# Ledger of designs, part 36: designed miniproteins, single chains, continued (4)

Each design is a single chain, and the fold is of that chain. pLDDT is the mean over its residues in the fold that is shown.

## One batch from the design tools (miniprotein)

Design m13312
Fold by ESMFold2-Fast:
Structure m13312 (fold): chain A 55 residues (1-55)
Amino acid sequence: GEKDELKSLVKEAAKKKGMSEEIADAILEDILKSASLKSALDAVKKALKQLEKEE
């Protein structure tokens, strides 16, 4: 579902940045607390594009 997609994207972004899985989980929890799934997915997709440009 959308929540699983968001979780996968957050973990992928964290891995690309060399962040731990615990930090990725904390970010995901914060996002789910304060934002809709759609807004969170959009934000994470934008962050992933930025990370790919920094590679």
Scores: mean pLDDT 71

Design m13313
Fold by ESMFold2-Fast:
Structure m13313 (fold): chain A 75 residues (1-75)
Amino acid sequence: MEEAEQLVKEGEALAREGERALAAGDVERAKEHYRQAVEAYRKAAELYEKAGDLEKAEEARKKAEELERRLRELE
């Protein structure tokens, strides 16, 4: 559970870095950070699922899906 919480925080930090890169006009770096954030959220969801915290697993998956939609808009 602690590891999953850290991965959520990592995903949030990476998503913020992606937003900052995009604001600076660096679309390539924004995409890279968003991809990393998606991976962090997916790993967090898997860990929550294994721990039996299905609600937090669903929240992490929704965050990953939201960033995946954002990535598709940039592609």
Scores: mean pLDDT 85

Design m13314
Fold by ESMFold2-Fast:
Structure m13314 (fold): chain A 81 residues (1-81)
Amino acid sequence: MEIFEHTKTVTAEDGTVLEVTVKADKDGRVLEIKVYHKGELVAEKKTTTGMIVVEVNGKRYLIAVSTDKDGRVTGVSVYLL
């Protein structure tokens, strides 16, 4: 199975910077999401929904990922919860 891995940097409205690494298959199906804060892994989820909730410094963030048909990440959004 061909797997595409992409890393995107996102900034939340409170100024928190997160690095999101997404693994997806050739059909654009998300397989795994990893979230890093200042180089440390803070959340990891094997998921097909393209969504993960992460907690950093007592605040919760929703990460939402979009991909194209080739499994390439076309967008990553972050929302403070």
Scores: mean pLDDT 79

Design m13315
Fold by ESMFold2-Fast:
Structure m13315 (fold): chain A 63 residues (1-63)
Amino acid sequence: GGGAEGGAAAAKAVAAGADLETAARQGSIMSGGDWRTGYGAAVAAASGGERGGTAAVQMGLNS
């Protein structure tokens, strides 16, 4: 649970120009404290920009 919310929060933070640590923190908070989910989403978003962010949200929705 919380993967979709965590992925969306991390992707939004990266799109706004936040660093990976900030994006991972936002994703972890929205994932109920699962830092791995938040960090993974932040890395995916940073690596692909908008495409990476979309993939991170999709991964959350499918988990």
Scores: mean pLDDT 64

Design m13316
Fold by ESMFold2-Fast:
Structure m13316 (fold): chain A 55 residues (1-55)
Amino acid sequence: SSAREEERRKVLREVGEKLREIGDEWDKLLKEVKELKEQGDYEKAEELKKKAIEK
């Protein structure tokens, strides 16, 4: 029914928004890791990367 289809669309939109949010967070993380490496702080860069993967 129409109501069911609208409910499904809302769920798909919510999932899509969360996926975009995750992508943005990942991009920010990669930038931070890169900045740490450029600063020469490889220890912090590796720690941050591992923490992000295991969260």
Scores: mean pLDDT 77

Design m13317
Fold by ESMFold2-Fast:
Structure m13317 (fold): chain A 94 residues (1-94)
Amino acid sequence: LNSITDPTTKANAYNALGSSYLAANNYDNAIAAFNKALAANPSNTTALYNLGLAYLLAQNYDKAIAAFKKALALNPSYAPAKYNLAVAQQLLAA
């Protein structure tokens, strides 16, 4: 990263770190990293979606649903968020 102080670059860095934690099945650290990405840029739809995925994999379905809804509020055409919102709702209802 050439600039860690600019909010977009900082958000992207934390989002990448969170994605690495997701790949390692470290959901608590992934959630923390995505929350730091959103602190830097609250409109980062990718970080909101990935936060939803981290909560979904951690089996926190209520928080997963909330995160996916926020991603869709910012980008209504974000197909992965629509799909995983439905998955989280199905798992919560089961």
Scores: mean pLDDT 85

Design m13318
Fold by ESMFold2-Fast:
Structure m13318 (fold): chain A 78 residues (1-78)
Amino acid sequence: GQLSDEEYQLIRKLANELYDLAHKGDLEGLREKAREAEREYGRETTLMALGEASRRAINDRDSEALLLLSKVHRELLE
């Protein structure tokens, strides 16, 4: 579906918060933030934000952050 400007800004803000936690190596904080976002905004929005955060990790060559983001993304799909 078409995203609104408000949904796009939310995804970007959430992606930055998720990336910051992954970059710090805070797996527990990343899990909690992702579960909180899933409760507040829904699974689809949270998965989009995790995808955007993962794209940033790839661009920044942060392999450790990418692994944590991928782990939490997989956990949300289960």
Scores: mean pLDDT 87

Design m13319
Fold by ESMFold2-Fast:
Structure m13319 (fold): chain A 69 residues (1-69)
Amino acid sequence: GESLKLLEEELEKKIEETETKEVTEEKIKELEEWFKEKKELLERTAPQPLLEKLEEAYKKIKEIIKEKL
């Protein structure tokens, strides 16, 4: 699955960016908007495993944000 690989690469980049960059209110807003847009897209077009991967990655991102605040 090319779609799964591309999503996994995008999710890894978002997690790494959240871990390595300073977490600002603007960055948190960008991550929330990104998640909302991706979730809406995947709910309409993607099989359930892709949606599950997105939700797991966003949970990790939220934990990283919480740790840095």
Scores: mean pLDDT 78

Design m13320
Fold by ESMFold2-Fast:
Structure m13320 (fold): chain A 71 residues (1-71)
Amino acid sequence: MPTLDEIRSHILARAERVIRELLAQGYSREYIRKVVDHLVDTLARKYKLSPEEVEEIRKEVDEILDKLLSE
């Protein structure tokens, strides 16, 4: 079973990859945010993450999203 740290790293890596791919294709900030939110929710359900664990991951995803969308 993967650890929480492994799951977190996996989700963050996938989120960054998806954001970069959608930005390269010219999708809007609003669309990218919706896709990434859905990705985090889907993986959180798959790995049975607690609300607290999901909140921490969402904060880190929001930081990645802000950084990449502000460039």
Scores: mean pLDDT 79

Design m13321
Fold by ESMFold2-Fast:
Formats: sequence, structure tokens, C-alpha cells
Structure m13321 (fold): chain A 55 residues (1-55)
Amino acid sequence: MLTPDEASQILAEAIAKLDKETADELFERYEEALKSGDQKKVEEWVEEAKALIEK
């Protein structure tokens, strides 16, 4: 996942597959990555999110 579009889709999957509390934490991390304006942080978040969703 290298694009913000895919990051948004991963977020949607996390909300659907994970419990509310875990999804909220993941959402907060995503917001922080976006606030930084750093694409690297967004990509790093995507990888972490995928690992969580896989479980």
C-alpha cells in the first residue's frame, strides 16, 4: 500500500473487522500521519494496519 487511497480503504477494513477500541486507536494514528503531511508516515501506518487486520 503506497497511496493515501489505499490507506483509507485499510482504515475502512479495520473499522469493519476490528473492535471499536482497536479501530479508534488505528484511526488516531492515521490522523497523526496525515497531520504530519509525511507520506512515509502514512505508508508506515498502512503496513501496521494491515498486520492488525490480518489478525
Scores: mean pLDDT 73

Design m13322
Fold by ESMFold2-Fast:
Structure m13322 (fold): chain A 68 residues (1-68)
Amino acid sequence: KAAELARKALEAAKQGKGGEALGLLKEAGKIDPEAMKKAVEKVSATGKTDDPQKQIEEAAKEFEKYAG
C-alpha cells in the first residue's frame, strides 16, 4: 500500500507534477513513517541536489526500497 503510493509519486514527479508527487509521498509517509524517515535521511546524507523535483524523485525511489 505505501509502496504503491510511492510508485505513483515517482511517476507524477517524472511528469513534472511536483505538487501531486509531494502529496502522494506524504500519504505514503503516513502509512509507513519509518520508511519515510529512512528515505529522507538517505537523500539528506548524500547532499546530492538542491533541485526540489529531483529531491522528490529520489525520496520516492528510496521510500519504495524500504516500504516494499
Scores: mean pLDDT 74

Design m13323
Fold by ESMFold2-Fast:
Structure m13323 (fold): chain A 69 residues (1-69)
Amino acid sequence: MARLYTSIPGYKVYKDGKLIVESGKLSEPVEVERGDKLTIIAKDGSKFEGEVGDVIGTENGIPILEVKL
């Protein structure tokens, strides 16, 4: 279990068709690992692939992983 975060504005982050987090917000704890594939949707509806990146922090013992484009 980890939380996902991206500081890049204007994106919605999906995993397996489910909305996980929006830009600038911290996700709820989710079942993800480094290298997991993510779908990223921009405000204009453009879609591209991202992945779960490196640990950038920890909160209450739960790692925070960055979203990689």
Scores: mean pLDDT 83

Design m13324
Fold by ESMFold2-Fast:
Order: C-alpha cells, then sequence, then structure tokens
Structure m13324 (fold): chain A 60 residues (1-60)
C-alpha cells in the first residue's frame, strides 16, 4: 500500500495523467477494496489529501 500510494502521489504531483490512470486501473483490478482504502489512507499521510476525491473516484 505505501509504495503504491507514493507512486500515485508522484504521478499526481508531476501531472503524469496517463501513468496515473494506468496505475489506478491496475490497482482496481488486482487489489481488494480494503487494500485500495488503505492506499488512500497512506496517500493522506503523504500530504495528498487534496487529491483524495479524484483518487477515490479512480480506485473505488
Amino acid sequence: PEKLAKQLFDYLKSGNFNALISLASNIKKKRSEEERKEIIEKLKELGGEDYIPLVEQLLL
């Protein structure tokens, strides 16, 4: 979860929208809803709280 949250946050900060969508799609396919919620919580801890509504839409 932490490594995936860091990768998502890096793509969000860099504006790499194609990489963000690709990573989010893979997370949604391969991770349980509980694991996806944990990734979202890790993203909040990293300071990505402003991105949470977008990330929830992509992962949930």
Scores: mean pLDDT 80

Design m13326
Fold by ESMFold2-Fast:
Structure m13326 (fold): chain A 83 residues (1-83)
Amino acid sequence: AEAYYNRGVIYENLGNLDLAVKDYNKAIELKPDFAEAYYQRGKLAEKLGNLDAAVEDYNKALELKPDFKEAKEELEKAKAAQE
């Protein structure tokens, strides 16, 4: 799970967003309680203009880790961007 997550972050930083999505999806498949992977996939969805998908992933990250401040901040920003 961690290896796919880490590689996904690298792909995202390189601008290879399709490969980043695949790696985050694989990390979540292998570890469904991986709050950080949901958070990163949400940020990527937001970057791609998929605000609904971003909100869903941020909500899932907060469900798994209620004290996840970064996910809460990004959720608030994504909701504001929808309005």
Scores: mean pLDDT 81

Design m13327
Fold by ESMFold2-Fast:
Structure m13327 (fold): chain A 55 residues (1-55)
Amino acid sequence: AAAATAAALAAAALVTQQALSLSAAQVKAAIAASLSPALAAATITAFNQLLAAAK
């Protein structure tokens, strides 16, 4: 359940990054500021995986 939530948030973060032309660092900082530490870590991990897949 937590992994599915993190994956959905990471996908939303990637879409937001592309739509607003934000840096990955800005998106990761926003995730860390907005979510609990455990959920932020899982979401950042999923977001890094999505960035790697987008190459």
Scores: mean pLDDT 77

Design m13329
Fold by ESMFold2-Fast:
Structure m13329 (fold): chain A 72 residues (1-72)
Amino acid sequence: SMKEKEQAKLDLIARYVRELVEELRDKLTPEQIRKLAIELVNEAMEKTEGKSLEEAEKVIRDIYEKLREKAL
């Protein structure tokens, strides 16, 4: 169903947020990590509207990698 696909996308975004926090928790302040996590969620939600789960995963991964590289 469409609701199941939306939930899968939200779960995917949550997974990348957790990975970002875990990678950066010893390198950045909590406030810096919070700002990056919010940016990841906002960009992922905006740029995956109307996309399939496969397309959404590619977009979310690209956003995650971009934010990780800027932080490190």
Scores: mean pLDDT 84

Design m13330
Fold by ESMFold2-Fast:
Structure m13330 (fold): chain A 112 residues (1-112)
Amino acid sequence: MEAKIEELVRRLEALVAEGGGLIPMSELEELLEEASKYAPEFLEVKDLVLERFKNRDTVSVEEFLNVIGGFLVDKGLNDLAAQIAQLWEEHKDDPALALGEAFRLFFETLLS
C-alpha cells in the first residue's frame, strides 16, 4: 500500500512539473480514479473536481488543493484541511512538492 501511495504521488508531482504548476484534467481524473481503488473517498474528490472545473483542460495545484480542503472541512477533518493549506503557503514556489506532500498526507489519513 505505501509503495502504491508513493507511486501515485510521484506521478502527480511529474504532471505538475511538466505542466508548470497546471495539471491536465484527463490525467488528474485518471489518477483519482486509480487512487479510489484503495480509498473510495477519491471518487468523491474526482466528482467535485469534474463539477467545479467542467470544460477546463487544466487545473492549478492551488485550485485542486482548495477542492481537497473543502472536502476535508465537509467531512469534519478541519485540522487536516488547515495542515494542507499551510503546506501550500510554505511551498507555493514549488507546486509539485506542495501537492505531492498534501496528496500523500491525505491518502495516508484515508487509509488510517
Scores: mean pLDDT 85

Design m13331
Fold by ESMFold2-Fast:
Structure m13331 (fold): chain A 42 residues (1-42)
Amino acid sequence: MEELTEEEKKRIEETRKKMNYPWLDVSPEALAAAEAAGAAAA
C-alpha cells in the first residue's frame, strides 16, 4: 500500500548507516525515527 521513493529509501539507508550503532539503547527509537523521516519526506 505504501511505496517508498528512491529518495526516501536512500534517506533511510543513510540514517541506518550513521545510526548503525550497536543496538544498545535507542534501537526502537532509532527505527521509529527512520520510519518517521521516510514518511515525513512528503
Scores: mean pLDDT 59

Design m13332
Fold by ESMFold2-Fast:
Structure m13332 (fold): chain A 84 residues (1-84)
Amino acid sequence: SLLEEARRLLEEAERLLREGERAYEEGDYERALELYERALELAQKALELLSKLDPRNPEVLELEIRAGVVEVRAAVGKVVILKE
C-alpha cells in the first residue's frame, strides 16, 4: 500500500537524519551533508506518495508532519555546514 511504502521511506529518512546529526557532532561534515541530502530525498518521496492519499486520514497527516520535520532539520543542518 502507498501508506505502508510512505511509512517505510519516512522511517529510513529519519534513520539517515540521525546518522547525519551524529556525523555532524563528530566533525565529519562531508558525511553529514551526504546523509542530510539522502534523508531529504526520502522524505520528499514519502510526501509524494502521501499526496496521493486522503489528507483527512489522521495516519496520513501524522506521516506528513513527520516528513516535514525531517525536511526542516536536514535543510538546517545543510545550511549550517555550507555557511562555514
Scores: mean pLDDT 89

Design m13333
Fold by ESMFold2-Fast:
Structure m13333 (fold): chain A 97 residues (1-97)
Amino acid sequence: MEEGLKLFGEGKYDEAIEAFEKAIKEDPNDAEAYLYLGRVLREKGDYEKAIEAFEKAIELDPNYEKAYEGLALTLYLAGKEEEAKEVLKEKKKLFPD
């Protein structure tokens, strides 16, 4: 995790992805590792894989507000506006105000 965050901050996206995938192999229930994997994949422009990572983070922690935010933004960037709106509606329902 720490190594992946450092690599992501340095713009080393492929190396950051490898570090987060390693963290996930060591702890498959690490919702935070999936959140950061989604974020780095989004920055790289791999929206399909980023969406999958954010969805997995939500599956592991349904109260993870940041994962809903990441999913909605990535869906918008991928041109899936209606799907992004539905995620934002669900987020507002789960995390009102």
Scores: mean pLDDT 84

Design m13334
Fold by ESMFold2-Fast:
Parts: C-alpha cells; sequence; structure tokens
Structure m13334 (fold): chain A 50 residues (1-50)
C-alpha cells in the first residue's frame, strides 16, 4: 500500500541519517534514537502490509 511504502521510505531515511551521524562521530545516544525510529517505521510498514 502507499502507506506501507511511505513507512519503508521513512525507515530508510532514518537509518541513513543515523549512519551519517555515526560516521561523523556524533552522539551515540542520538544515533541509537534514530535507529530506534527506523526500526519503528519498519515495523509499521510490515504491519500495514499484513
Amino acid sequence: SPAALAAYREAIRQGSQANELAVSGGDPALVAQRLAEAAAALAEARRLEA
């Protein structure tokens, strides 16, 4: 569905931003938060596909 696709795109976006923050030596807590948001968006995408 379009909603599931949007959630997948959000998961990719959050994961990409977490990676950029990590490679720049950013705050590990903020990296963890962005990864958690990516995981939540991925879970929502999978729920919307069910």
Scores: mean pLDDT 84

Design m13335
Fold by ESMFold2-Fast:
Structure m13335 (fold): chain A 108 residues (1-108)
Amino acid sequence: LDALKARLLGLLDAARAELEALIGRLDPEVAAALSAELDRVVAAAKAAIRAARTIEELRDTVGRLAAALQGVVDRAAALSTDAALVAELEGVVGALTDAMLAAIDAAE
């Protein structure tokens, strides 16, 4: 379980860096609001990963994280006309979700 948690935290940190870089290309006020929301979502996910006692709790955490990150992407789409940048944000979220679920499946 500890090795799986470390892997999930590493995947989340890498995806956060990519998302922050993409968000930083948006208008400054939009970028600031989305970065604050991303920080809150990531902090909650890290706390939940660390607190998880079972692989099922980690899977539930990844599902909730995916939904919360999709909320950030949806907000970016509503506040920005840069459809290509929004598509890149969506791609990072999808890739993170797939990688985290694959890591969990490999550990079961």
Scores: mean pLDDT 87

Design m13336
Fold by ESMFold2-Fast:
Structure m13336 (fold): chain A 79 residues (1-79)
Amino acid sequence: SSKEKKIEELRKRLEELEKEIKEEKEKEELDIEKVNELEKELEEIKKEALELEDKELVKRALELSTDIGVYLLKNIILG
C-alpha cells in the first residue's frame, strides 16, 4: 500500500539521519549550520511519522530530538 511505502521510505530517512547526527556529534568542532539542517530534517520526519501513526518511528524521532537538544545545550550553552 502507499502508506506502507511511505513508512519504509521514512524509516530509511530516519536511519540515515541518525547516522549523520552520530557523525556530527563525533566531530571536534561544532558545525551549527549542519546541526540546524539536521534538526529541520528531523522536524519533517517527526511530522510525517505522526501523520502515518507509526509508533516506532514517532518514538525514534522524539528520542533523536531529545539527543540533539541535549547535544546543543552542552556544546552551545554549556560548552
Scores: mean pLDDT 81

Design m13337
Fold by ESMFold2-Fast:
Structure m13337 (fold): chain A 70 residues (1-70)
Amino acid sequence: SAALDALAAGTRTFDLERGVRAIVEGLGADPSRAPEVVERLAAAVGSTDPRRAVGDPRALIGAVKEILAE
């Protein structure tokens, strides 16, 4: 199924959204930016190795920081 393949490639969007929200709030950034960060990370994950963004909490925190710094 194309939808299941997209979910696997997207590294389970629900878990990514929860993780990004927690990191944005933990960094003291504006929580209203969480959807923007999720969209940017989902796009990056779709074009690279998904495990790098979601499987490693340290890598995920780094990626969120980079997007917020833009």
Scores: mean pLDDT 62

Design m13339
Fold by ESMFold2-Fast:
Structure m13339 (fold): chain A 64 residues (1-64)
Amino acid sequence: SREEREKRLEELRERIEKAENREEGLEIETELGVLEIEAAVLKDEETLERIRELLEEVMKKFGL
């Protein structure tokens, strides 16, 4: 559901803040990629925008 996706996004946001190494960053990026596919299939544009913001944050933090 959309609510479950929003909860997963909040959990991933917290993991980005706590992540200390590039390996953790890659794991988060992978999970965000899965959510991006799910949101795109469902045409959930608001969730897609939030996922893209988090992808930018993890990529910037870990040089991905």
Scores: mean pLDDT 81

Design m13340
Fold by ESMFold2-Fast:
Structure m13340 (fold): chain A 87 residues (1-87)
Amino acid sequence: SEEAKLLLEIADALVEKNSELLRKKLKELSEETREKVLELYREVFEEFEPKFEELVKKGASAEEMLELADEMIEKLAEKLRELAKEL
């Protein structure tokens, strides 16, 4: 489907850190699909929030923070690709 293709392109743009492409593709999503994407963002953020809090409390390096951020982005991309299979 068109929506499935957009979700795959969004997942790739996230992993590639292509902010311009990400913004463009997000605007092309239907309202219904956008709501589903927001739910996935909430789930991933809720999972990673305590991990970031732990790093902040221990005075972690910027590199450790960025590595965790990349892990979060990869997790979100995986969930978007799984959602695309359902559409």
Scores: mean pLDDT 86

Design m13341
Fold by ESMFold2-Fast:
Structure m13341 (fold): chain A 66 residues (1-66)
Amino acid sequence: SLKELLKEREKALKEGDAEKTLELWKRIAEEQVALMRKAGMPEATIAALEAAHKANLELLERKLKK
């Protein structure tokens, strides 16, 4: 699942598909958070990762739209 998403993100980046790239970045971030929850990571650690993912997605969106 995650491996397929990472492969699709690489294709979207190579093809310059901004919309698909943003969607895949969001899906990968959500999948990583879900995997960390299953692995028993502390909620504080997961919250920090979610905040970092949000900041990175906002930066990426700004770069792809401008």
Scores: mean pLDDT 79

Design m13342
Fold by ESMFold2-Fast:
Structure m13342 (fold): chain A 66 residues (1-66)
Amino acid sequence: KTYRITLSGSVERQIGIVLRLIGDPNVKLTPVGENTYLLELSGSKEEQEAIIEELRADPDVEVEEV
């Protein structure tokens, strides 16, 4: 499934989120704008849902389904 994510908060926080996501072999992250990324998930449904729930719980991350 594909999502658009927009990051806010400090530069250090944004870098931490990006590094966490690109470290996952089931995640493809493509920059599409300033602080905005296209997030493509693979793996099991449970794994994909866990990542999205984690991101949605972060007040500095906005998640939009594409």
Scores: mean pLDDT 81

Design m13343
Fold by ESMFold2-Fast:
Structure m13343 (fold): chain A 67 residues (1-67)
Amino acid sequence: GSHMAEHRARADELEKRAEELEKKYGFDHPEVIELYGEAARHYRLAGDTERANELDKKYKEAVEKRM
């Protein structure tokens, strides 16, 4: 349905933005962490569990590095 397609599109946008900011500021930057977390959530809502798990792992690693 359109709802799943919307989550997939949003997740892709958030992931691309996170990757761009990561290249400039590092993956432990607060905005990068937030974007990867949001992207993982939207991939999960879109049914893309594999990609959601990959980004969720990256989000957790970035949070731990910042602590």
Scores: mean pLDDT 81

Design m13344
Fold by ESMFold2-Fast:
Structure m13344 (fold): chain A 60 residues (1-60)
Amino acid sequence: EREQVLLELVRAVNRYIEALDAGDTEGAQEAKARLDRIAAQHPEFAPAVATMVAILEAEK
C-alpha cells in the first residue's frame, strides 16, 4: 500500500512539473490539489510534499 501511495505521489509531481513547463495554470492547480490531498491523507508524506512544492515553485 505504501508503495502505491509513492507511485501516486510521483505521478502527481511529474504532472505538476509538466504543467508548469507548459504554462498550464489549470493543470498545475489540479496537480497541486492532488499533491495536497495525498499529504492530507498520508501525513507522514506531508513534509516531503511541502518541501518539493516549495523547491519547484522557487525554480519557476
Scores: mean pLDDT 75

Design m13345
Fold by ESMFold2-Fast:
Structure m13345 (fold): chain A 68 residues (1-68)
Amino acid sequence: SMEEMEELAKELSERYPHTKVTIEGDDKIVISGDLDVTTLTGLALRLIGDYPEFEVSIEGDKIIVEAK
């Protein structure tokens, strides 16, 4: 739900203050902020482990977190 996405976006913003966390629509969170490939890969792997109920992917220089 949008409320679950808002809570997750807030948590991710607090946990990763050097990134920009935004919500697109009501089911997608975008994490950006001039992240290099190593930082993107490490963060995406951590999110996959910590949030197994969400689909985590990398699109260019951004991480996408979506409801399953």
Scores: mean pLDDT 80

Design m13346
Fold by ESMFold2-Fast:
Structure m13346 (fold): chain A 84 residues (1-84)
Amino acid sequence: MLKEDPEAFEREVLAALAYMLASILRKIAEKTTDPNLRKEFEKLAEEMEALAQRALDPTASLEDIRKQFEELLKKARELFEKVK
C-alpha cells in the first residue's frame, strides 16, 4: 500500500494539495473582475493540476515536484496580493 512508503505518501499529499489549490484558484478566477488577473489565476490553476498529475507518477523526481509546488505557491501569493 502506498501509505507504507513515505515517498509515495508524500506524492499523494502533494497531489491532493495541488488539486485543492487549483480548485480554489479557478473559483477566484471566476470572481475576478480584471480579465488579465483572471487569466493568470486560470493558468496557475492549470499548472497546479498538471503538477498534481505529475506528483502521482512514481518515476517523476519528488525533489522537482517539491520545488515546482513551492514556486507555484509563490506565484499564487503574488497574485493574491494584487486582489487581496
Scores: mean pLDDT 82

Design m13347
Fold by ESMFold2-Fast:
Structure m13347 (fold): chain A 62 residues (1-62)
Amino acid sequence: MKPSTEERVAAFFRVVSALRKALEEGKITEEEYDAGLKRAADLMAQGDVEGLERLASEFEKK
């Protein structure tokens, strides 16, 4: 089954939140932040919630 719109939106905002926190803490560069946002947008367009959650976790661990 395709993930719900709510699940996709929640996962996308989790990525954005993780990227912002990592950038504010100096854990990633502005280039990495921009690349992360582009990747999140691609994953959201495909409805890949697992990919979004994985991306968020990668930045949350840094």
Scores: mean pLDDT 79

Design m13348
Fold by ESMFold2-Fast:
Parts: structure tokens; sequence; C-alpha cells
Structure m13348 (fold): chain A 58 residues (1-58)
């Protein structure tokens, strides 16, 4: 999914982690019943700067 790839890249760049790891984290959250919106809400609570970068990438 192009959306998942954009989110993963934004998290990777903001946190300084490998893009593959960021992608696995996003995919795991979605498989656990999460949505893109719930992932963003979680990021806003823990890492507001990362959430901002993800919103810019969407």
Amino acid sequence: SMTIERIAKAISEARGIPEELAKEMVEDALKAGGTIESILEGLELSDPEVAEKVREAL
C-alpha cells in the first residue's frame, strides 16, 4: 500500500530507524485492528513531532 509506505518513510526519517522496521510496526498495528487514524492518535500522544511528519506525508 502506497499509504503505508509513506507513513513508514515518515516514521523512519523522524525516528532515525530503518524504513523496513517502521513499515512492520505500521502493518502490525493495522493487523491488530488499528486504523491509520488510531496510529496517528497514538503518535500524537507519544511523539507529536513524528505524528506531524506522518500527517505531512499523507
Scores: mean pLDDT 81

Design m13349
Fold by ESMFold2-Fast:
Formats: structure tokens, sequence, C-alpha cells
Structure m13349 (fold): chain A 65 residues (1-65)
């Protein structure tokens, strides 16, 4: 969806700003974020990603490798 595409763009930008190594994938109206590890920066990033997804009506899934 357009909302998922916009959310993906914002989430990718946030990952870059927070210095977080994350894989971001979009499937329909769902975004999956795969983190290489958990850190304080990744926790802050995920909080922001959840707010973006909620505001845009997009489902968010987070996993850690």
Amino acid sequence: SMEAALAEGLIRMAASVYGVDAEVRVEGDEITITLKKKSKESEEFIKLAKKVAENMGVKLRVKVE
C-alpha cells in the first residue's frame, strides 16, 4: 500500500539516523524489521518505528538475529 511504502521510507531513514543495522522488508500492509542485535539505539529506533506504523495503519513485526 501507499501507507506501507511511506512508512518503509520513514523507518529506513530513522535506522540511518540512529545508526542501527536493520533489514526492512515490506509485504502488502506489513513491515518486518530484522535487527542484527539489540542495543539502546535499536530500542529507541523500534519505539519510533512502532509509532510510525501505528499512525499509518501498517502492521509491524520486529525480529532479532
Scores: mean pLDDT 84

